Designed miniproteins, single chains, continued (4). Designs and how they scored, part 9

Each design is a single chain, and the fold is of that chain. pLDDT is the mean over its residues in the fold that is shown.

## One batch from the design tools (miniprotein)

Design m12302
Fold by ESMFold2-Fast:
Structure m12302 (fold): chain A 86 residues (1-86)
Amino acid sequence: MTIIVEIEGASPEQIQDARGLVDAAEAEGGKGELRVEGSRVTVIAENAGPAAGVMASGVMAQVMIDGGEGSSKKDGDTFTHRGVAP
C-alpha cells in the first residue's frame, strides 16, 4: 500500500515517529521518503506493509491526543493521513 502522512506544527517527538514510519516501510521492502520543512512534516511510503500502517495510525493518534486535529482517507491502495498540531 501507499501511505502519505502530513503534519503541520509537528513536535520533535512526532518527527521521530515519522522517521520510524519510514524505517518500518523500508524494513517491509517498501520505499520511504521523509521531508521536514519548518514545522511541516511529510512522509510518503510506497509498497508499505502492515507495520508501516500501524505506525502511521499511531502518529495520527498522538497528534489528536496532544490536542491537534487529524483526518484519514483511503483511495484504492493509498492511505492519506493529515494532522494539524494545536
Scores: mean pLDDT 79

Design m12303
Fold by ESMFold2-Fast:
Structure m12303 (fold): chain A 91 residues (1-91)
Amino acid sequence: SRAELRALLQAFADEVAELLADDPEMFDRLLAQAGELVAAVLERAPREEIEALRERLRELVEEAASKLPPEDAERLRRRTEEFLAGAEALA
């Protein structure tokens, strides 16, 4: 549902905000990309479009993770995969 996808996006945003507190521009980019994925799922976009948006989010997460300490990078990757799995289950 729309409410469940929004709750999932908010939970992701809250976790990522802590990890990227010193990089608000990267936080904004990640949240925008995650939001585009949620919008595409809600609009029932073609599977190929959704998969491309998932790959774009993963690429951006790896860029962000490269600037973080290893422990925080691993947490960011884990939270991203949890978000992606939740979005897929709600699609």
Scores: mean pLDDT 87

Design m12304
Fold by ESMFold2-Fast:
Structure m12304 (fold): chain A 56 residues (1-56)
Amino acid sequence: MEELRKEIEELIKKNGYLTDEQIDELARRHGVPRSTARRLALEEQKKYAEELAKKL
């Protein structure tokens, strides 16, 4: 799961969010359920938004 989380974090830093298509691809590549990848994406997106809010 750590590798999946790191890829999600990188994509969110690059784009600010993750698309359903990217979530599907990550889930397939890492052999995890789409729901698991989506949950991790939401967690990382929330952390990113909180970090940005402190700078805005």
Scores: mean pLDDT 77

Design m12305
Fold by ESMFold2-Fast:
Structure m12305 (fold): chain A 82 residues (1-82)
Amino acid sequence: HMATIIVKNPTKEEIEALGNALREAGVADRAPAIEKSVQKAAEEGKNAVFDVEVSPEGLRLLVEVAEKYPNIEVRGGREALA
């Protein structure tokens, strides 16, 4: 399932939590590049937005991180696919 991740003004803890969730969600190869992009967007005062293709279990892990950290939003998965 495709999930859209939106990150706004993240803390270091939120970036680390997101990176760990991405690794557990089966997109570990993308995690370092996403973490770097999130840090750069935060430094520029911008939101970081990414699309990742994940399993249902991976989507659950990303949603759990978004529920714990208010600066991380996860949209999509099953509901976003038309």
Scores: mean pLDDT 77

Design m12307
Fold by ESMFold2-Fast:
Structure m12307 (fold): chain A 62 residues (1-62)
Amino acid sequence: SAEQLEIAREIAEKLREIGDEINLMIKYKYGVKNGEKLLSDEEEERAKKIIEEFEKKLKLKE
């Protein structure tokens, strides 16, 4: 049905967003560790912001 397709699309979009964020974080951390520039300057700044937000949330749970 149309409703099932809409729900499936929304889930796929959310999973894609999560995957993109995880991918950026992994590439950033890997690049820093190995001295390799895997991301553009804009992508690095985005990855830094995502990491900083997660670190703030973790610090509030400790």
Scores: mean pLDDT 78

Design m12308
Fold by ESMFold2-Fast:
Structure m12308 (fold): chain A 59 residues (1-59)
Amino acid sequence: MSPEVKEMAEAAGISPETLEKIVKLSVEKGYTLEEIAKELGISKETVREIGEKVSEVQA
């Protein structure tokens, strides 16, 4: 995982491993933000914020 992704995960209050799972569920499985939040036990707002920041850093 890139240093930028790790920094973003910490800024959002989650582990880098959790961020990796969010990306995989979104990209590979097509899960919505609500489904990812429920699956990982984190808030929908947190998932949305992470997704927005990741989309800015990683094309």
Scores: mean pLDDT 71

Design m12309
Fold by ESMFold2-Fast:
Structure m12309 (fold): chain A 63 residues (1-63)
Amino acid sequence: SLAEKYGNKVTAESVRRALERLKAEGRTLTVSDEQIQALRDALRKMGLTDEEADEVAAAVREA
């Protein structure tokens, strides 16, 4: 359904919250430029716009 397709959409805020949780637990998430590009490509394949994919990638890089 449409709700299932969009309801499971990853947002920059949800990614940032997950990263903040991991950081609070003392876990270091090392993300390479290659991994950021792969994430961006995966998000585009899930129907996110280039702008939305870039926002999620930026949130991951900044956390």
Scores: mean pLDDT 61

Design m12310
Fold by ESMFold2-Fast:
Structure m12310 (fold): chain A 101 residues (1-101)
Amino acid sequence: MDEEYEIEVKPKVETPGFKLQKVATYKATADDVEALRKELVENEKKISEEQAKEIEKKLKEAIELVKKNEGAEVILTVYEGEANGHKILGLKLKIRKKGEE
């Protein structure tokens, strides 16, 4: 069964013309997601502490979901943008249930 869980973490930026560009898609581990969580939260704190907390919560839920589905395939898509001279990061996590075993 192709059961897919999707979690999207994109900072809300109310700047006219702001766009997040897809820069990478790769197979990730829970540790990869944790490393990116730290980077994304630190980056967002420079813009909004409240949004950083929301992002941390969503990524923590994603990491727990990966750990709960041991052996599941995690596809991580990274987005990048810029607003007010700051680099903005966005993530999309697709957690695919382990195939027939």
Scores: mean pLDDT 68

Design m12311
Fold by ESMFold2-Fast:
Structure m12311 (fold): chain A 90 residues (1-90)
Amino acid sequence: MTAEELLKKAEELIQKADEAYRNGDYETAVKLYEEAVKLLEQASKERDVLPELAFTYLHLAEVYRKLGQTDKAEEYEKKAKELIEKYISS
């Protein structure tokens, strides 16, 4: 897949994850956000997707907090902060 195809697929997954989250289906939201993260991480090798990655990490962290998985939530919050710092410094 091209970086553009990966980003488009990630955007579609994020929209579905947002819908699942709004419906209280946190397990489905986690799965969809994790799939989007994998695609965005792959796309990041070929293009700048730091904002998309950072926001997706924050959404994933929020869902993990809803599931009571604090360690996972803190991991993704840290990843998001590191990317945001890199983006702001640019």
Scores: mean pLDDT 82

Design m12312
Fold by ESMFold2-Fast:
Structure m12312 (fold): chain A 101 residues (1-101)
Amino acid sequence: MKLIVYYSPEGEYSEFYKKVIEYLKKKAKEKGIEVEEVDVGKGNAFIVEFEGKRLRLMEVSPEEGGPHVEGEFLLMPPLESVPEEELAEAVAEVIYRELIE
């Protein structure tokens, strides 16, 4: 089993994406799931795929609450609205729950 993470390693969100990936690796290890990282170049893209299911990360208004899934999108509040470390862990938890559990 392999979780694939397509992400932009450059740009304003790069450090945040790396933190999300670190939390995902910790969670995936408990299930014997390998995490593959795919560099998609410049921009602010973060997409995860597992067994044919895909979620694309999108920053939305803080009025929409904490990280949650709508269709193929994982919606999250702006990075400035919450502590980055807590947001990264919460995003990873939602990805794990929706794709792996």
Scores: mean pLDDT 80

Design m12313
Fold by ESMFold2-Fast:
Structure m12313 (fold): chain A 72 residues (1-72)
Amino acid sequence: HMAQRQQQIEQLKAQARQQMLEVKEKNKDNELLMQAEISQIGAELFRQLTALGVPREEAAAIVVKLVNEVLK
């Protein structure tokens, strides 16, 4: 069901965003660790999205947009 999958996608995005923001706050004094941990969360989100059947290009776009939003 498309609507249920969209809800799952939004929940995964929200969870990933929260985790990335926590990492940003925790590692604000160490940019390398912040970048590495945010990248790991992004890679995990990409895997979760593709496992739900999201096309790879769309999943990649979602991850890139989220990472850029968090890093600003």
Scores: mean pLDDT 82

Design m12314
Fold by ESMFold2-Fast:
Structure m12314 (fold): chain A 92 residues (1-92)
Amino acid sequence: SAQIARDAGQRALQLQQEGAKVSVSVSGDTMTITVSGLTVSQIIAFALYAIGLGLEGASVTVEIKGDTVTVTISGLSAEGVAVARQYAAELA
């Protein structure tokens, strides 16, 4: 759970370094990553990454609206929530 939050947060930072607009928020045990300004190939890559997290046992939903991808990861442990909050602060 903490590893999933860390891996997702690192991917969000990578996308920000590539010029995307990234935000991370935490509510309860849920981490939400919103990335906008993506190219079509970046949308596909990030959506496939998120699907991969779900296949590895994470509770993940992916929503695509235009050039924006929202990835929601739920069921985080207390440690996972703490990691997610660190990434939310880093990207604010």
Scores: mean pLDDT 82

Design m12315
Fold by ESMFold2-Fast:
Structure m12315 (fold): chain A 88 residues (1-88)
Amino acid sequence: MSEKDIELEIRVSLLKMQLAVLKLAASRAETDEELKEIAEELEELAREARRLAEEARRLGAPEEIVREAEEVAEEAEKLAEEIREKIE
């Protein structure tokens, strides 16, 4: 494992932590305004995770890192969509 691979693993772990925090926030949100803010943060997180997956793939990082970043993006996108549906 190179320093670059370790850096990518740390970045994926941070995105996973952000997703967990936003999932908790969404479950505890009491207003449509709070839900809208969380959806916007999830959409941004998904975009960051997609960029990280693309960067990792380009750098030839382990497929596990690419997969985990893609999973974070997909989960964030799904949760954002579910929230958007609730506040329509």
Scores: mean pLDDT 86

Design m12316
Fold by ESMFold2-Fast:
Structure m12316 (fold): chain A 100 residues (1-100)
Amino acid sequence: MDEVKTKFLLLATITDLDMAIRLVENGRLDLALENLESAKDLLEEIAEKIPELKEELEEIIKKIEELIEKIKKGEASKEEAIEKLKEIKERVEKIQKKVV
């Protein structure tokens, strides 16, 4: 496995999620969508390359997709979006710790 590339993609995902949290905190949910879509794409690339992480990554991807849809429909409050983003980030950080 390309451990360096996997670590980079996980760090990029965490950075996108951190930016999304900051954008939501500033009331910019529309801009947070771009960071969520980027994070989803990065996690899909990791899932394709590392079958052992596929189930955990698919659960995270599904949560990102659900949050994207809620934001697009105007159904996500700022507080809900922040809580979901923090949960998603924590799950990605746990996966990062498993990648040696």
Scores: mean pLDDT 84

Design m12317
Fold by ESMFold2-Fast:
Structure m12317 (fold): chain A 61 residues (1-61)
Amino acid sequence: DEKFQLEVEIGILQMSISVLKLALKRALANNASQSEIDKLQKELEETEKKLKEAEKRLKEA
């Protein structure tokens, strides 16, 4: 069932976004390097893009 698979994927992506946001907050608080901050921001943006695509697919399913 594609709809069920998308709902599971959305849940996993939401959890990943929460973890990445926490990691970014910690990196900023600890004066991490710009390269580390950039990497976390890129991973967050890519994960948020995947979430939007999965949500769109769920709406169209």
Scores: mean pLDDT 85

Design m12318
Fold by ESMFold2-Fast:
Parts: sequence; structure tokens; C-alpha cells
Structure m12318 (fold): chain A 63 residues (1-63)
Amino acid sequence: MTPEVEAADRAAILAALREIAETSPDPAIRERARETAARLEAGEIDVFEAAMRLIELAVEESL
């Protein structure tokens, strides 16, 4: 994949994580979203790991 595609994916995942962190009614889900966004920004996790965590949070939010 091109570096441009990875940058776009990272930006989209960060935006989605920030949205969950601000709008989720569950404070535990908000905290996990903030932690995941911070770890992605710090380079502690890659974009694929962040995407998996985002999916997990979205599933929990829909319950």
C-alpha cells in the first residue's frame, strides 16, 4: 500500500475514535477510545490494531 493510503486510514480511525470519546454515553467506552487514539498518535500501536479496537468499541456502543 502507499504511505498516502495509510495516512488517510489513520486520520479516519483517529476521527472515529475521537467521536466515540466525545459522544458515547458509557464512560468506560469513552476512556478506551481516548486511550486507543493516544496510543495510535504515540506510535505504540499500528493502524490495523487501532482499527480492530475501533470495531470492538463500535460493537459495544451498539449494544
Scores: mean pLDDT 76

Design m12320
Fold by ESMFold2-Fast:
Structure m12320 (fold): chain A 71 residues (1-71)
Amino acid sequence: SVAELRKEYEARVEEILAKMQAKLKELKDQYDSNPDATKEQIIRFVSEQIRAVGDMVDEILKLRREVQRRL
């Protein structure tokens, strides 16, 4: 049913968001552990955060395609 599909979709979105938040926390903990970070390390940190957000967007787009196929 549409109601069951909606619940499955909401659960999958929460899983994707939780995974991204866990990765961002991991990156922040690594950054905070190095108060003397070089400019190069700071650039890498920002790049890794951008990648984590990009991975989340890709997963949501895949989920959107799956939902469209089921509707």
Scores: mean pLDDT 80

Design m12321
Fold by ESMFold2-Fast:
Structure m12321 (fold): chain A 55 residues (1-55)
Amino acid sequence: SKEEVEKIIEELKKEIAELEKQGKDTTPALLRASAEIARAEGREELAELLEEALK
């Protein structure tokens, strides 16, 4: 679970850097990663709210 969160953060860092270089909106990537972290930490209601915000 800690290792899972670290993996999500590393992937997010690469994704955000690429999006910023391209001048693209980073919000969807941040919300997706936040939802994944919330699920990995057992914060199910928060994860569902973040996933709903992506729609």
Scores: mean pLDDT 82

Design m12322
Fold by ESMFold2-Fast:
Structure m12322 (fold): chain A 86 residues (1-86)
Amino acid sequence: LDEEIREAAKEAVELARKEGELDLARAVETTVEKFLEAKTIEELEIQLSLLRMLRGIAKSAGKEKLAEKLQEVVDLAEERIRELRE
């Protein structure tokens, strides 16, 4: 699942760069890195909240394909947290 999150995040970052959303690309990259490095469920939830915010920013900017790819990253991150709770 961590590999799937990395792959989806790389696709989102590349799409953001192609759309000229360089600050958003860096924010996604940094947030996913922190999510994968997180040691507690609380830390994971904070990074997930930030990913949801970044997805909202993409949608508000009219970047529908980027928002869709960021939703995929959010869904995978939510699944990762569910696995760790079990």
Scores: mean pLDDT 84

Design m12323
Fold by ESMFold2-Fast:
Structure m12323 (fold): chain A 60 residues (1-60)
Amino acid sequence: SMIEEQRKKIAELLRQAGEDILKVVKEGVEKGLSTSEIMRKVAELNDQLTKQIEAIKAQA
């Protein structure tokens, strides 16, 4: 069903977003970025993820 296909797409986006967030945190720590700067980058990724999920749901 379309709902099952949406769930699979959302699950893959969440998996990829998790990897991207871990990468941003790791690289930020290695570069000596402040916690605030790292959190800002993570917030940007979360915003992109939310928009992608909403776009998938809107196609229902």
Scores: mean pLDDT 84

Design m12324
Fold by ESMFold2-Fast:
Structure m12324 (fold): chain A 94 residues (1-94)
Amino acid sequence: IDEEGVEALLKVSKLEFPDIPEEFFKAAMEGMSGYSTDNSTGYLAMRLSEKVYEKLIKEKITDEREILELMKKEYKDTYPNFDELYEKVSKYIK
C-alpha cells in the first residue's frame, strides 16, 4: 500500500468511523506492508484492507476488537503470518 492510498483510507476512516483511532488503520496497513517481501504478499495485504473496509461500512462495525476478529476470521488461513500481524495490530487497541 502506497502512502497516497494510506492517506485516502485514513481520511475516509475518520469520516465513517470517527470513534476508531486512525492509528489503528495505519498500524494495520503498515504491519501488513512490513511483511510484504514480494508481490503476492502485498496483494494479499491490499485485499485484506479492502474486504475489511467493505464489511466495516456494510455492517457499521466501529469497535476495534470486532475489526480484529473480522480480519482473523477472513484471512487467518490464507495469510501465513497473520497471528503475528494480529498481535502487532491488537497492541494499538485501547
Scores: mean pLDDT 52

Design m12325
Fold by ESMFold2-Fast:
Structure m12325 (fold): chain A 66 residues (1-66)
Amino acid sequence: MVYRVRLSGSVERQIGIVLRLIGDPNVELTKLSETEYEVKLSGSEEERRAIVEELRADPSVEVEEL
């Protein structure tokens, strides 16, 4: 599954989110701009849902399914 992620808030928060995504073996991250990323999820349906729910729970993150 492929998602577009838009980051807002402080630079420190944005860096934290990017590092979390880069460190996840089920995430392939492509930088689109300074604040926009394409996130390709692999793994089980449960693992993919957990990542999406975590991202959507952060008020500084906008998640759009592509």
Scores: mean pLDDT 82

Design m12326
Fold by ESMFold2-Fast:
Structure m12326 (fold): chain A 71 residues (1-71)
Amino acid sequence: MDAETDAINDRNLPYVKAVNRILKAVEEGKYEEARKIARDVLGLPEDMAEKAATADVVEIGDLIHQALVAR
């Protein structure tokens, strides 16, 4: 199929994995783990990573979207 689609999937793979790990950690009540993943894997600033530790799944998704769009 489209080579650009394959490149996007390859580039997004680590982000998709990080998002899934954050969502899983939040679902399991592991907010500190979610914060660590947001900070260390996604490179979010400490303030945003701290919000991710106490955020619900929707807010974590919004923080990730903001970090990507703010480029």
Scores: mean pLDDT 61

Design m12327
Fold by ESMFold2-Fast:
Structure m12327 (fold): chain A 91 residues (1-91)
Amino acid sequence: KAKELMEKGFEAYKKGDYEKAAEYFEEAIKEAKDPLEKAEALIALALVYLKMGKVEKAREYFEKAAKEYSKVSEEIAEAVRKYAEELVKKA
């Protein structure tokens, strides 16, 4: 269920329908069964907010994703924070 929502979200994102992409990723966050699934959906939503110019919201969701990743791997959490900072600088 979460995986199907993620696929629909990325389809909408590729088409530039950021509002629809955000809705799908928000549902994917709700349906996520584990920290990794939830973190992936949180990153996807952060990328949508970044495309919409909502830089501070993007930062919030990247940090939420990093916190979920830290439950599995602190190394992945640090990598997410580092790449989020670089993506935000480019926005």
Scores: mean pLDDT 84

Design m12328
Fold by ESMFold2-Fast:
Structure m12328 (fold): chain A 66 residues (1-66)
Amino acid sequence: EEAAFQRADEAALRGIKIAAERAKSMTPEEVKKYEELAAQGDGEGLAGVGILRAPKMLENIEKARA
């Protein structure tokens, strides 16, 4: 059970790392577009804002796991 949760946590961490890299490659125009869409309740906008928060989430996870 714990081993299965550990593998799931590793998969989630990989996803967050991919999102964090995507966030770093986003242009200011893309950031503004996703923020505007999220303000309207759009699913793509909400997903984009989630990606933008991934670098901070990754930093917090790495600190907790170090």
Scores: mean pLDDT 74

Design m12329
Fold by ESMFold2-Fast:
Order: structure tokens, then sequence, then C-alpha cells
Structure m12329 (fold): chain A 85 residues (1-85)
């Protein structure tokens, strides 16, 4: 991995963290997953491959089936993104 790729991945992770913090009030599990997918497809397009985006979307859907608490879902979504970056 180049230094520039590492910086872009770290920036994507930071932007995702800030986005999650803003979503804490009033968001359902379903809304969080749908908006996270939109974020990844928009902000991740220059950082993530199509295969990585599809894999992440599938794992997000699985998390939404297993987790009913939005706060726990947000923590697991951030952990998932960190594992792929």
Amino acid sequence: MSLEEAIKREQLLQEFTVWLEKKQEGSSVKELVEEAKAFINDKGKDVLTEEQKKELEKKLDKLAEEISDPSELMEKMLELLKSLL
C-alpha cells in the first residue's frame, strides 16, 4: 500500500466516524444501514474496490439482522470498516 492510499483510507475512516456521531439522534437500525451503504458508495468510490463495497454492504445487512441497538450497530459498523481498510 502506498502512503497516499493509506492517508485516503484513514481519511475515509475519520469521515465515517464523524458521520456516525451526527447520526446518533433518531436513526433506526434500518436507516443507519441504508445511509452507511450510501456513504460507502459515494465517499468510498476512490478508496474501495467494487468487490470491497459489495462485501461491506453484505456485512452491514448481516449486522442489521443481528443487532437491534443503534449504538451497538454504529460501533460494529466502524469496526467492520476498520477491518477492511
Scores: mean pLDDT 76

Design m12330
Fold by ESMFold2-Fast:
Structure m12330 (fold): chain A 58 residues (1-58)
Amino acid sequence: DVEQAEELLEKAIEYAKKGDIRSAAVLATASALLYNSAGKAELALEGIKKVEEAEKES
């Protein structure tokens, strides 16, 4: 479900910005799996990149 994937991605970005890299990785992985399940592999890849970018802010 794309909506659930997006919610998990937003939480992953929040944790990444706070320096909680482990929680960010878990949530980002869950989001990517949901995007891929919906046939949105490009959104899954973009999500991972956004989390990596947010990690630089912590």
Scores: mean pLDDT 80

Design m12331
Fold by ESMFold2-Fast:
Structure m12331 (fold): chain A 66 residues (1-66)
Amino acid sequence: MPAASEPSEEDLKRAREFLALLEQVQTLSAADREEIIYGLAVALKNPEARAHIERGRAALEARLAA
């Protein structure tokens, strides 16, 4: 169950989406994958950090689409 300091299901979903884009450019171990997902999900709970991460994700998507 998500608590105030724990990432929500939406934050975890966003983190997984970002990781999926990252994995298109490099492979990651299972341990690195989990660490990145939780780190991103925790960061996404901060609105300022979330905006910055979403901007980075959009830039990565644009790079992969080009």
Scores: mean pLDDT 70

Design m12332
Fold by ESMFold2-Fast:
Structure m12332 (fold): chain A 58 residues (1-58)
Amino acid sequence: MLVRATEDYEARNPNELSFKKGDLLEVLAELGDHYLVVKNLKTGERGIVPRDKVEEVE
């Protein structure tokens, strides 16, 4: 599943991923109800992102 960042985000800990608004992220896993494990398709970096900062792309 692909999601798009709705805003810029700066990682607050080493397990989180920083991203910019409009970045496409591939969902690798769901981590509870509030977080996703993703891969940024532009950078290849992986990390945890808040679900409320992204939207699903069809």
Scores: mean pLDDT 83

Design m12333
Fold by ESMFold2-Fast:
Structure m12333 (fold): chain A 97 residues (1-97)
Amino acid sequence: MSEEELRREVVAALGIMTIAIIEKDAENNPELKKEFEPVKPILEQARDALAAGDFETAAELLEKASNELMKSGNPVAKEYAKILRKVAELLREEAAR
């Protein structure tokens, strides 16, 4: 149980860091910032869910953010959408453990 809890804490921390890196890149790039404005509150909620250990809610929020970014004409936004979807998949796998 303690080992399982520690693993979940590590997964949450890595998920939060991945989202934060993507958000920071978007804030520092004017073209990406426009694409990320509608998903910014969703990504903030996803980080909060990860911090709370709620991997199912975090995965759902990241899938929602990914779907919105996939509508973008910006190829970098689409690549970040794919990364967010992959993180969501891994969180769902971890929640099912």
Scores: mean pLDDT 86

Design m12334
Fold by ESMFold2-Fast:
Structure m12334 (fold): chain A 58 residues (1-58)
Amino acid sequence: VEEKVERAKELLEELRPYIPEESYEDALKQIEELGKTKDEEALEIIIKALEDSLELLK
């Protein structure tokens, strides 16, 4: 779970310049909450969404 939380945070940091600060803060809180609840499936979904978003910005 910690590895998935780290990955999601890394991807969110890469997206940070392209999104509003409020959206960044909301996403960060959601990732941290999913890490606390050990919801690996939801973390995987978020990671994929963040990866897809970064790919579109390239």
Scores: mean pLDDT 78

Design m12335
Fold by ESMFold2-Fast:
Structure m12335 (fold): chain A 75 residues (1-75)
Amino acid sequence: SALRERAKELLQEAEALRIEGAVYLTIAKIYEKKGDLELAEEYRKKAEELFKKADELEAEAKRLAKEAGVSVDDL
């Protein structure tokens, strides 16, 4: 199913963005510990934008999976 394959691709893209966001969140924590609160906030915002995009891709993947008659967890 084209819908199933597209949903799987969106989930893989979302996972990659969540990993990238987690890296930025770790960088933000390092700057926070060093007392650089401005850089910490910058990296937190970068992480938030990536997580937001991942959430949107996951929502689209769930919609496509539902239309294909499968659970997103089974992709």
Scores: mean pLDDT 90

Design m12336
Fold by ESMFold2-Fast:
Structure m12336 (fold): chain A 115 residues (1-115)
Amino acid sequence: NNLAALYQSQGKLDEAEAIYKKALAESTDPAEIATTLNNLAALYQSQGKLDEAEPLYLQALEIRKKTLGDEHPDVATSLNNLAALYKSQGKLDEAAKVQAELDQIGVRSIQRALA
């Protein structure tokens, strides 16, 4: 939804939130749901609403792992977003665990490319 991203870029955060929430209510595609959850979580994170962002990033990660597998680039994107959120919250142990999983995806990707 290009319109929600446009409103977000303009600082029209309430309008962007309304479009993301509508997209979540109307979508049945797991890939679209996961993308919208990540975008809504990023919107909340940009507002300092870190506790509201956390469950949305976790839901997006779970959907992507289930539908795409643990090593997909979209899973790596979700893990990176979640690690950044945990660091912002001061949850350094949780951030380290997520970062370790992200680093393992990178290592396995390089090993597959070289094999």
Scores: mean pLDDT 83

Design m12337
Fold by ESMFold2-Fast:
Structure m12337 (fold): chain A 93 residues (1-93)
Amino acid sequence: SEKEKIKKKIDELTEDFARGLREVRELYQQTRDPAALDAAFDRVIAELKEKGEEIIKESKNPELQKYVKDFMDSLIAGAERARERLRARLAAA
């Protein structure tokens, strides 16, 4: 079904996003440069937006499009919370 296909793509998007955040954490272990870390978060968020927009374009159902957008917005909010936590750690070090 279309819903099952979209769900699989959302699951893949979530996995890719989690991998991107893991790479940012690994970068934090190698560098404590706030500018480099902000650039890495910006890239992860940009990749999420690009992939999310592709999923939205594949669905002609407005309710599914809204569902994907709301889900993407929640992942972006999660990334921004992770960014703030890293900034706090850098400020405390």
Scores: mean pLDDT 84

